# Designs tried in a protein design run: designed miniproteins, single chains, continued (4). Part 59

Each design is a single chain, and the fold is of that chain. pLDDT is the mean over its residues in the fold that is shown.

## One batch from the design tools (miniprotein)

Design m14008
Fold by ESMFold2-Fast:
Structure m14008 (fold): chain A 62 residues (1-62)
Amino acid sequence: MKEEAIKKLEEIAKEGSEEEKQLATMIIDALKQGASLEDIIKYLKESDRPEAKKLLEVLEEL
């Protein structure tokens, strides 16, 4: 699941909006440094930003 999440986020980092690319890159770095997927999902749920909602949707599909 974590590897699948990183793969999906890398695709967004290449094809998404500038805001989506920035957020996806930050999350990829956090996950690679040992952050839990659960903590990332919690962070995205607490955000009011449209890019956070899009990333949350992608991660919840895994």
Scores: mean pLDDT 79

Design m14009
Fold by ESMFold2-Fast:
Structure m14009 (fold): chain A 88 residues (1-88)
Amino acid sequence: AKEYEEQAEKYKKQFEENLKKTSPELQAQGKAEYEKGLKGGLVAANEARSNLYKLGDENKKYQDYIKKAGENMLNAVHYKAQAEKLKK
């Protein structure tokens, strides 16, 4: 459990750091997708990542940061879900 919680926090931090390098509007959208992933589980997190990839394609100036944010967000939600499974 602790190992998965530590991985979730690590990826959440990387998500936040990449998102911080974008615009305030993109930061708000990224945070909304992250919340969607947390509430909806892994399926919603995969959809949120796809939404962020599309957002990156639409905002080429920040594309690399948005893509990295999406990847780290999915990993954060995945490890959070794994920690919860161990709690049953």
Scores: mean pLDDT 80

Design m14010
Fold by ESMFold2-Fast:
Structure m14010 (fold): chain A 120 residues (1-120)
Amino acid sequence: AAEAAARAAARAEAEELSATAAAVTGGLTAGITVANMESQAAGEALAAELEAVMAEMGAALDRLAATLSPEEAAALRAAYSAAVKAAAQAGAKTAFESAEAGRELAARGRALLAAWRARA
């Protein structure tokens, strides 16, 4: 009972983390796209920040996945990677279509990242 409840909680937390990671990645990717329109150096700096954030959130996913079966952990990692990749593509597209919308998406992504870090 306690182990089943803990696994259910870990799955729910992992789903929330995947949604947050997708939103953060989409927002930061939109920010990189806007920055690249103005300065390659600014875009490179933001890309390095996104890589660091992805490593941080990936480590959090690994901790949650360690509480699951290998099969569930593999499925979770695949879903997370797919969601993050789709969000990055959507963020870049939004910024290419509208720099203003890209900046708004980047601001939302940064706010979500700050809120997620504050919960640690």
Scores: mean pLDDT 85

Design m14011
Fold by ESMFold2-Fast:
Formats: structure tokens, sequence, C-alpha cells
Structure m14011 (fold): chain A 67 residues (1-67)
């Protein structure tokens, strides 16, 4: 599903950026919300192309607040 793909991408990015469990959960929630705003005909490849860079920016912002 779109939600499962969004959650999986968020978990991958959270692990890559070394986020705390709390911030990893925020990233997952954000990923699901963002995925839900995209058109219903958005392919998995298009979804990943939009989500992955957005999630990396969000993850780095969250990580900076942990420092």
Amino acid sequence: SREELARRLAREVAAEEGLSPANARLLEAGAVALAGTLPADTSDAELEAVLRPALRVAARTLKAKEA
C-alpha cells in the first residue's frame, strides 16, 4: 500500500540519519501525511522520488535538534 511504502521509506531514512525513536516516529507520521496529499494515480516510483528527498531534509532538521 501507499502508506506501507511511505512508512518503509521513513524507517530507512531515519536509520540512515540516526534519528531517535521519537523523531523516527515523527518522520513516519510526516511521510504518511505527505503520501496522502499526492494524486491517487501517483506510481510507487513517483511516490519514492517525492518522499525520499523530502524525508532526508526533514530527518536532517530533526537530527540537528537532537544535537
Scores: mean pLDDT 84

Design m14012
Fold by ESMFold2-Fast:
Structure m14012 (fold): chain A 55 residues (1-55)
Amino acid sequence: GAVEAAARAGREAALAGADAATTSRAKSQMSGWPPVAGRTAFLAGAGSVAGALGL
């Protein structure tokens, strides 16, 4: 139903955020920086899910 569609859209947004985080982690490994991308992906994913649920 509509709720399931909204949940799936939110999941796809979260996966897109995780993919971006993976790219940032590769850069962090080169620089020796901590994997800050994981936190960014978490916040982006949570925001996307909240937005999708409001739809």
Scores: mean pLDDT 61

Design m14013
Fold by ESMFold2-Fast:
Structure m14013 (fold): chain A 83 residues (1-83)
Amino acid sequence: SDSALQALIDQAHSLTSQIKDLAKQLTDVKKQIFGLMHVMSVHSTVYLAERSPQNADALQAVLQAEITHMKDLYNEMKSQVQS
């Protein structure tokens, strides 16, 4: 029936709007991850080296592991949103 077809079209429109909103939320989270990665790169290399007898290679290894963890979380979240 025409009314059943209209109901399906309305549902498709609603779902499309929800996908758009989720895509925006994902973009906002991505920006936050990028900002944290930048702060950690500057802060860990300069400030933490002054507070710890750890060498530069050890600090860079810790920072790289944190960046990798954040990227893994971002990819997992992206996969869930795009399902």
Scores: mean pLDDT 67

Design m14014
Fold by ESMFold2-Fast:
Structure m14014 (fold): chain A 96 residues (1-96)
Amino acid sequence: SSMEKRRKEKEEKELIEEIIRQLERALLAERLGLPTVQDIINAIVELLKEKGYDVEEAEQLFDKAEAEMESKSSLSEEERALLARYRDEVLELLKK
């Protein structure tokens, strides 16, 4: 039980860190006008599917990722709006 909880917490933390990395890449791509945002969104969807995450579990991961991003650096209103859009797109694709 205690060891299983620690493994789950470590795996979730590593997944949150990877999602943050991808979201930061998407924000950078939008700022630079790069055509890679959709590829990044698709990569997040495939990662979540591979890990067996459903829509509700993915929403909880996004809540944690966004909170961690905000704690490390203040997000602009534009960045918050973009993150909300990416979240919505990932969750809609995950339903398919």
Scores: mean pLDDT 84

Design m14015
Fold by ESMFold2-Fast:
Structure m14015 (fold): chain A 100 residues (1-100)
Amino acid sequence: SAQEAFELLLKAAELLTKAILNGEVTEEQARELIERLRELLEEMREKGLLSDEQALELEIAIGMAEIALGVRKATGIEGHPNEEIVEEIEELLEKARELL
């Protein structure tokens, strides 16, 4: 269960990074999803559900999404938002939360 929650958050962070770079999410959606990932990471850490290695891996994955958002802002590239990818990421986050 804790392992499954970790894997779901890792997948959500990786999908979000790709979606940001492909222009499939708005900057506002990306910011909100990064915030939700950070909140779930802290909840798992507070509950003792993550090893130090797992916590570091999630920090790196979320950090990559933050870097991708920074790159997109710096380049000024306008995307074509994809509601289906946003819903997929949100579903992964909710499923992870239900396992906590």
Scores: mean pLDDT 87

Design m14016
Fold by ESMFold2-Fast:
Structure m14016 (fold): chain A 93 residues (1-93)
Amino acid sequence: SDEEKAVELLKKAKELEKTDPTKAFRYISEAIDILRKKANNFSSTKPAFELAIRIANGEKDKLLFKQSLIEAIYLAEKANLPKVAETARELLK
C-alpha cells in the first residue's frame, strides 16, 4: 500500500542518513507526500504523518514551508537522523 511505501521510505532515509543525508531528506519528503494523500491509522507513524501534512502544506506557502522544515529537523533529530537534520537546517538559510 501507499502507507507501506511511506514507512519503507522513512526506513531507507534512516539507513542513508550518515552516507547520503541529501538523499535521505528526499526520501523523507517523498514519504511525506504519500502520507499527506492518505489517512494513516498506524500509531507508530502518527508523528511522521502529522509532520508529512505540515511539510506538504508548507510547500504552498514560504512561511509554512520554513516552519515545516523546522519541524522536520525536530523529527529527524528524534529519529536519530542528525545528518538529515543538518541538511534540512541548510535549506532554512
Scores: mean pLDDT 59

Design m14017
Fold by ESMFold2-Fast:
Structure m14017 (fold): chain A 75 residues (1-75)
Amino acid sequence: SMEAAKERLMEEAKKMWDGKPPLSLEEIEELVKEKKLSKEDVVRAATDPEAFEKLLELLAEEAEEALRKLEEALK
């Protein structure tokens, strides 16, 4: 399912960050959901390892961009 695929993606992201990312997992998940990645992309990642790696890369990129926007909005 899409929810299971997202959960797996978040688990792998946590491992790569060796702890908590600067944004909460919920915020990163919402960012992925609201921004670039469609539901179809998440489902594809559940069965395609290359798509899974692309999602991990996009998650990291979106998290960094979200941090920058959050900091700018806080000003």
Scores: mean pLDDT 56

Design m14018
Fold by ESMFold2-Fast:
Structure m14018 (fold): chain A 66 residues (1-66)
Amino acid sequence: MGKELIEKTYGELKNGKEEELKSEIQEHITKIKNGHEPEEKEKIDYKIKLLILSGHSPETILETIK
């Protein structure tokens, strides 16, 4: 599960979708501020996007989400 999300998100960043990833992160933050309790899948997705945007490699991210 985590590996597949990492590979997909990393591919999106490489294809110039950085702004879309940033928008998705901001949307998640806004929902949490409004009292939304994120599901486990949402937490993992958010963390992966943050780490990829921060310049972490897929290998480093896999070690972090263990």
Scores: mean pLDDT 75

Design m14019
Fold by ESMFold2-Fast:
Structure m14019 (fold): chain A 84 residues (1-84)
Amino acid sequence: SKEDDAKQAKKDAEDAKEGAKLALKYKKGKSPEGVAKYIGATLRAMGSAFGAYLSAKKSGDEEAKKYAEEAGKYAKEVGADPVG
């Protein structure tokens, strides 16, 4: 349903935000394990942001679209090769 798609977009957006937060934390890591966690968190942020975008588009809900836009910003912050 459209309501389910809107809820999924919000959940995916929250997951993208958490992934981005973890990626920024792990970016400061000084070990190979830290690099692996950074990559994993970055992929989580990107994948969840894309999921939010698709679900928002299916829902047609304006609030869901805003969640997807915010998720896209989090993904861009870490996943779009932020080069400083």
Scores: mean pLDDT 78

Design m14020
Fold by ESMFold2-Fast:
Structure m14020 (fold): chain A 71 residues (1-71)
Amino acid sequence: SQRAKAAELVMEIAIELQAELLEKIKGKSKEEQRALLQQFHQELIERVRAAFEEAGFPQDLIDEFLALLQS
């Protein structure tokens, strides 16, 4: 299903970004860690949006997943 493919793409992007975040967060202050978390949260949203648009997913599905990621 399109929902399953969408969830798979989110998971792939999240895993890659999490690996980058874990490397960058090492030895950082709590303030720097918070700024990095905020930056990576925005990167996740943008990469997911771009991937979904490129895959040709319906706008309603894109909006639903992006709303979930916005917390």
Scores: mean pLDDT 84

Design m14021
Fold by ESMFold2-Fast:
Structure m14021 (fold): chain A 94 residues (1-94)
Amino acid sequence: DDDIQRQINLAIGYLTQALTLTQQNPVGSTAGSYFQQGIQYLQNGDILGALDYTSRGRGEILSVSPQLSQDTRDQLISLSDQAMRNLRQAQDLS
């Protein structure tokens, strides 16, 4: 289904951007591990697993938010929110 695959590809794109930002910010390394797991779940067709791990990554960013710049924190939250939105859309289409 091209519409489902489009939503998955958008989510992978957002999670990859989030992962790159966490790799540039060592405080975000745990969140980065969760985003990496989310990408792996999507590559295996597991949208629910990807949603769970994206949510965990977002929660970790919130827990370390005082140690991140405002711009980095806001970007990571925005990217994870966009990924979760696309994943929910993919699930609704499934």
Scores: mean pLDDT 88

Design m14022
Fold by ESMFold2-Fast:
Structure m14022 (fold): chain A 97 residues (1-97)
Amino acid sequence: MGRVEVKAPKKAKRGETLKVEVRVSGFAGDLDVTVLVIDEEGNVIGQGSGRARAGETATLEIKVTGPSGKYKVIAVATPAGGLQAVGRGEAEVEVED
């Protein structure tokens, strides 16, 4: 069973770079991983992308430029060179001043 697991810091300071770990498991081959940091209204305040092999953890560094508040960290895994996402995971981060 394919799974995308997201690990993000629980708290970050405004303007800080977030280290986001995305583990992909139960898939075959290489996966493109896209991470979005979004507010409660769906505005994207940070984005990163990387590649992971099935069973590996990709570490992405994402700069957060939004105001203080609660944000979702969403990771989407797509087969390398593919067009359709095969997995999704999420975490939450609180940005403080």
Scores: mean pLDDT 79

Design m14023
Fold by ESMFold2-Fast:
Structure m14023 (fold): chain A 78 residues (1-78)
Amino acid sequence: MKEEAVEEQLKELEEIEKKLLEELKDNPEDQKIVKELFKIKKEGIKSGDSDKMADEATDLVENLPDKVKKAIDKIKKE
């Protein structure tokens, strides 16, 4: 169960990261921020603190640049 939960979250993060990078292709600075943020999130999930990371990620998302927030909203709408 723990391995399945980690793999599912990593897969979801990779898909979201990929979609965000496509949406932000015209803004390479925001792409760098997304890559760094997702690298940190993946490490947090691998550490086994997946539930706490999900809650804390809400706060981090609130502090993302407007273009990144807009891209996330577009992906969620789909």
Scores: mean pLDDT 68

Design m14024
Fold by ESMFold2-Fast:
Structure m14024 (fold): chain A 75 residues (1-75)
Amino acid sequence: EIEELKKKAIEHIKKYEETGDSESMAKAVGHIIRLMGLAEDARLAGDEEKEKKAREAIKEVLKAMKEAEKKIKEK
């Protein structure tokens, strides 16, 4: 689920970067919120492996989002 959510979020960010469609960015944010929930649930459960995986996925998605926003803003 974490890996699938990451892939979907990045796919929506790529569409936003290509098209400028804010709805695609909103969908990516929705997936990030779900990933944050999974990270918190894993932390509370003591599942360090799953928490680390979720945090890394969030980090990668946020990096892609910043890069996309920078490209849009610079145009």
Scores: mean pLDDT 78

Design m14025
Fold by ESMFold2-Fast:
Structure m14025 (fold): chain A 75 residues (1-75)
Amino acid sequence: MKLRNQGGLKISTGLLLRMAGEVSREVYKLLGEKNPEKREELEKKGEEEYERLKKRSEELIEEGEKLIKEAEEKE
């Protein structure tokens, strides 16, 4: 597999995970609004999921950018 393609795939996956984290946070917030008794627990779960996916997203984007840089240096 070409380094540029590997880098692009990792960046794309990272961006998708970031979006998934943002969506999860908003979904849990909405669930909290509909379930007031569990609002605090649901909002906390949404924030934890957002932070987890954001961290993984950042790691994948950094790895992908590094692979693209390596591919450019080997041209």
Scores: mean pLDDT 82

Design m14026
Fold by ESMFold2-Fast:
Structure m14026 (fold): chain A 73 residues (1-73)
Amino acid sequence: AAAPRLEARIVYDPELGEYVLELRWSDGSTRATPAADAAHRELGAAIQEAYRRLKEGKPWEEVFRELVERLRA
């Protein structure tokens, strides 16, 4: 069986009127693990930076590519 991985998507939230980052495990789980906690903290910082850049009017495709590259590093 494949191990679950953390996935990120940029979606429009009509209630906020803004683009937001949605995180989920590939197996649909929302559970946290010790390793997931460390990854979540690092990803949280990347998410906040991505959201700031989207507010500055940067293309979401560029912002998303930067986020994916950070997750691979």
Scores: mean pLDDT 63

Design m14027
Fold by ESMFold2-Fast:
Order: C-alpha cells, then structure tokens, then sequence
Structure m14027 (fold): chain A 100 residues (1-100)
C-alpha cells in the first residue's frame, strides 16, 4: 500500500515536471503535504519526500517520466545521506539543462 502511494506520486510528479506543468506540480505538492500531515512515521514521510523530489529532479534532468519515478523510488530506499547526495547530483544536472 505505502509503496504504491510512493510510486504513484513519484510518477505523477515526474510526468508533470517533464511537461513543464507547474499547476499540476503545485496540486501534487499540496497532495503530498496532506499525506505527510496524516503519516505519523517519520521514516515513511522522509521516503515519500525523497521519492517525489528526486523524481522531479530526474525528469527535469531529462529522464523519461517512468524512469525518473523509478529513480526516485530507488533513491528513497537509500540511507538519508546517500539519498541527499544522489538528489543533489540530479538537481545539478536539471539546473544545467534549465540554463541552456
């Protein structure tokens, strides 16, 4: 159940990011905040945020939405320090593409 929620949100976020759909991204971020407010497990909240934000960064870095979502889910399974490092690499690649 929780793994399905992570995959669904990561995919939707990656699709919105790939399409430059800012309104859809905003809706997904608001939905994420509501889910986080209802989730008492801090580790689950971290994994959900890591998966969604990494999926967005990967999509903006040029990965196809399905692959970007998979990257997000995989990064969310890493120890926090490794997840943050991988996210930063993807965010840096995305920023380079946005400057072009």
Amino acid sequence: MFEEIIRELALRAAEAAANNDLERLREIEEELKEILAKEPDEEKRWRLVAAVETAIAAALAGYEPEKAAEIGVEVARLPREEAVARYRELAAEANRKLEE
Scores: mean pLDDT 83

Design m14028
Fold by ESMFold2-Fast:
Structure m14028 (fold): chain A 86 residues (1-86)
Amino acid sequence: SPLERAEELIKELEEKAKTLDPESKREVDYLIDALRELLRAVKEKASPRELTVLEFRALAAASAVYLATGDEELLKKALEAIKALR
């Protein structure tokens, strides 16, 4: 399910963050927070407007992680998980 995919990605990001330099870890931690906020809003059936704002925040966070890490596979996974929650 989209919710399970997002929760699995959050766990993967938490494990990956343990192996990163402090600057990259900060960006990954921000992405984790953005994904958790979006996931919460989806579970609580937030308005389409609120979901759109949180989606764009998560997309921006995913882009920042990519700029910090160069991890194209992680970017793809994040974009697919975010899209699936909508």
Scores: mean pLDDT 88

Design m14029
Fold by ESMFold2-Fast:
Structure m14029 (fold): chain A 89 residues (1-89)
Amino acid sequence: SFDETAERLAREAEERARQGRPPGISDGLSLVEEGRRLAASPDPETRERGAGLLVAGASILSRTGFPSGNGSAVKASSDAMLEAQRALR
């Protein structure tokens, strides 16, 4: 399901953080970009994975953008959440 996909991708992001650095804005943007690519797929399972990546990227962008006053990152987070909702229906 979408929730299971989002949880799995969150764990993958946490594993990446353990490998040298906490996720930053560039990591959130990379996840959003990949999520958009997958969300454009005609395959429902691939679109669900894309939505999960969009949610994971949005979470990182919100957590990094809001405290730093980065309005572009905050907007990218909001846009990614709307795109995730559209990808699922």
Scores: mean pLDDT 76

Design m14030
Fold by ESMFold2-Fast:
Structure m14030 (fold): chain A 94 residues (1-94)
Amino acid sequence: MEKKIEEVKKEIEEALEKLREELKKAGKELDEEAIEEERLRAAQLTAERKEQVLETIEKARKEAEAKGDKELLEAVERHEALLKLVEERLEKEK
């Protein structure tokens, strides 16, 4: 089980990085500072940090929908799912 938690943390970091790259290609930018801080904290999520990451996801989702970028939208959805998975497992272990 711990191995899967570490794998999910890596996927969250990868999803954030991919999301940032896709937004640059779409000509839109997220708050770079918020993304970097959230990525650093992805492995140690807290309720406050999760909320900030969700706001970043929401912003990217709106950009993807406005441009019809299905690839970016899927990346956003994947990131949201990973956050929920990590939170669920951490809560059970606490």
Scores: mean pLDDT 58

Design m14031
Fold by ESMFold2-Fast:
Structure m14031 (fold): chain A 85 residues (1-85)
Amino acid sequence: SNFDEALEYYVEGLKYYREKKYEEAIAKFDKAIAILESELDTATDDQLVALAKAYVAKGKALKELGKEEEAEKYEKKAKEIMSKI
């Protein structure tokens, strides 16, 4: 399913993040986010939680790269999604 594919990208992103490969981590999180955002109007609570987690993970990777302003935008996106649950 598209959701399973999004979770696989998210997990790959976490592996890159643990290896301190933050740009590669962001690329994987972006793929997960793109899938989850494409189905936002029909999203289950589990899918909304996954999207919020992907936003948080991207924000953390952006902070590690010194991109504080961009990181804050993704933290705000995560809070917005969590408000729907």
Scores: mean pLDDT 89

Design m14032
Fold by ESMFold2-Fast:
Structure m14032 (fold): chain A 60 residues (1-60)
Amino acid sequence: DVELANLQAAADAGHPGAYAKLGEVLMEEGRYDEAATWFEKAAAIDPRYRPLAEEARQKA
C-alpha cells in the first residue's frame, strides 16, 4: 500500500531507519518473512537491528 511503498522507496535509498520501520509494519501485518528481510538489511548497516531480524525470522 502507499505507506509500505513509501517506506520501501526510502529503504532503497539506504536509510536503515526506513528498513526497520518497514519491518515493524510488516510484523503488525503478520508478514514475518518479509519483515525479517528488511530487518536483516537494516542490521547489515547498523548492528543494533540484528535482534529484531532474529525475532522476525523465528516468527516466520
Scores: mean pLDDT 75

Design m14033
Fold by ESMFold2-Fast:
Structure m14033 (fold): chain A 100 residues (1-100)
Amino acid sequence: PPASQEALEKLRAEGARAAREAIEAVDELIEELEAKIKEGENVEKLSEAKEKLEEARRLLERALELYENAKNAEDVEEAFMLEVEATMYLMKASILLREA
């Protein structure tokens, strides 16, 4: 039904926005950690936190790529599968960010 396509696009757009906002927040945190590391503060612990943030950023970028692919999908089933995969990457990034 047309309503299913509209619902999928709304969820895709919301997921893509969440991923973009998370990437911006992670980039700001990485810059803050890099500044503290450069000043010699808690270098080992902050370096470990930075590595987790960088991995989370990669997962968020993959989620964004999948949400963009879902927008260009030829059918509703393909769009749904891509959005599910994107949401899984977003969830993996969220778990990693909590551990950082």
Scores: mean pLDDT 84

Design m14034
Fold by ESMFold2-Fast:
Structure m14034 (fold): chain A 65 residues (1-65)
Amino acid sequence: GSREIYEKERKIQEEHKKKTGSEKGPMSEEQEKVAREVAEKLREIGDRIDLGLASGDMSLADLRA
């Protein structure tokens, strides 16, 4: 019985992937690339903020000011 349930769920997932992939695959990939570029920029900003906070020279109030 368990294999039949698993097989049915997998078929539903595969159908969704095939349908979505054929229709939105390239758009999703482009959006993901842009998101990664933005994430890298945010990581650099985060590292600078983290360094300032770690040194004690910078506080959250200073970051907002």
Scores: mean pLDDT 63

Design m14035
Fold by ESMFold2-Fast:
Structure m14035 (fold): chain A 100 residues (1-100)
Amino acid sequence: MTEEERKKKLELLEKVYNGELPEKEIEEFLEELAEEGKERLLEELGKEKEMVELIEKAAEIWKKYQLELIKAKTQEEKEKVREKFEPEAKEVEEKIKKLL
């Protein structure tokens, strides 16, 4: 990633979490970050079929979690979002650990 690309992504990230962007643009941004994160993790952890499937599942959980957090208006709503996704995220993490 170039310095210019990093700066542009950081500025976009701030706008996303400040609620300044339409939902569709937020979803597109999260999709791009999830794909980049997926590629990087698979390069480090290996491209075995089961690992690929678990990392893809982790990326989908992460995208949904981030979108619901950004849409949450109150601290109580943000806590409910965290509680909703934590069990599913932990299940995927434990399965990944068993493959290592």
Scores: mean pLDDT 78

Design m14036
Fold by ESMFold2-Fast:
Structure m14036 (fold): chain A 100 residues (1-100)
Amino acid sequence: MKEIEEKIRRIEEEYDVPKEVVEEILKDLKEITGMSEEALLAVVELLERMAKIRKEIAENPETPQAEIDARAAEFRAELERLARELDPKLAAYMEELLAE
């Protein structure tokens, strides 16, 4: 859990994610029971990749829509793979997180 918390704090600092979002993710992760530490780490790594992509798009306003769509499709495919291979609860958690 400490490694997961440190990664989430790094996402806040490097990618300008609001503190409130970071605190909510940390709270949710601490309340999730039955998910493996491996599944929780995979969620955090996926969020880090998403934050990096969002920053790259923000820094390059000329990014083609096709490239943005391709990155979104890659993210969705990875989420579906993780839910299938690691834990079905992962998909439910990520759907709630992305709805905010």
Scores: mean pLDDT 70

Design m14037
Fold by ESMFold2-Fast:
Structure m14037 (fold): chain A 87 residues (1-87)
Amino acid sequence: MKEIEEYIERAREIGEKHGVGELSEKLAEAIAAGDYDKAIQYWGQMAKKLGFSDEQVQLLENGLRALLNKDEKKAAEYQEKLEELLK
């Protein structure tokens, strides 16, 4: 629960800073509604608008999917790959 809350809060901060706050709000609403496929779709759209590559967008979408499915190990693996791309 706490990890998902921190992820959503970070997404809102990034959204506000980069002018995609509407997408970050839709992401949070989809998660609250339990519509995880829609949440992942909005996260991917937000990442694309923020200038992430298609590969980075796919890693972000898979990372959120793992978090929502409570697969902490898989979520950590996708986070590690994303951090490698940002180096």
Scores: mean pLDDT 75

Design m14038
Fold by ESMFold2-Fast:
Structure m14038 (fold): chain A 112 residues (1-112)
Amino acid sequence: MQAQIDHFKKVGEELIKRVEELGKEYIDKASKTLSKEEVERIERLLKRFIESVKDATQLAVNIAKETGDIEYAVRLFREKLLGAVRELERRTGDTEFAERVRKAIEEAVKKI
């Protein structure tokens, strides 16, 4: 159990780093065409999404500890993050960026 929980935390941390990389690329591109105010709005949305990854990881870890059901914990982790990606897509209007983040989530889930 503890090794699986530690692995879950590591996967969450790696996903945060990947999302930060994708977000930096997105902001760098947006800064060339969007206003400063719009770029700052996107930065806030990305920061909120990273907090969602932290929250989803902690929730999944807690469920795994309390129930021993790793499959259930993984399912909730994935579902919460896909929900957060839908909000990110809706608020940015960028389907390509949202799809990149979705792929990062699916790759992270495969490592658990």
Scores: mean pLDDT 84

Design m14039
Fold by ESMFold2-Fast:
Structure m14039 (fold): chain A 101 residues (1-101)
Amino acid sequence: MGKARVIDDATAKEIAELIEKGYKLTPVTPEEADALRARIEKEGKLVKEKTIPGDPAAGTPTTRIREYELKNKENKEIVIARLTYADGRRAAVVAEKELKK
């Protein structure tokens, strides 16, 4: 069974942790990320929510993480990270990792 995680207002810290844990990162459009997120929310079961408080003094936004279980035959984790830059531009990445080695 697969897992999915949606990270809203991801920072460089969350992206660095995905790289360090061996995820493969693919840049996607914000629209592609939103479509995949909607599919995960529709088809997945919400298992866990986590909020990481921002630091206003450091300009760090509050990061929200939602974890889902996916009813599929793929043994992988999919992470959707949505980023907003200081200039208001939006970006997104999809990170994937096999759950069994």
Scores: mean pLDDT 75

Design m14040
Fold by ESMFold2-Fast:
Structure m14040 (fold): chain A 62 residues (1-62)
Amino acid sequence: MRFLVTGPAGEVEVEVTDGRGAAAVAGMYGKDTLGGPARVVAVGETEAVAEVAGQRVVARRI
């Protein structure tokens, strides 16, 4: 599955093959990009939002 990830560091496409959903993608990208623990603050069927140190990352399935 592919996700469009939007955050303070910009916008990227992420492809995952392990069945993880938008929440896991948002959390992983938030942790890796913003350098701190990510908290998932919103979860939908195809979209999720993670927060790291007050900054947000959105992952949306495309």
Scores: mean pLDDT 78

Design m14041
Fold by ESMFold2-Fast:
Structure m14041 (fold): chain A 89 residues (1-89)
Amino acid sequence: HMKKLNLSGSGVTSVRLDDVENLEELDLSGAQFTGEIDLSGLKNLKKINLSGNTLAGSFPKELQKRKDLKELDLSGNSVSGTLPASLLE
């Protein structure tokens, strides 16, 4: 079963993550991801790299609910640098 998925530099704009509930590391850096990412099924996810994409708008709310998430990289996106106070808790 897949624990790590590396799609860095792949040019993907969306990803369907069926049957990967044991995924612990996801690397989508340097892709052309522009959309919202549904991570609700990825309960074991510990590391997410979304750096160097074209993500804009809202921060993924599912990631705020993951107490086991140890690493999140959103650098190099168009997501606003002004984080709401609720995201800093």
Scores: mean pLDDT 63

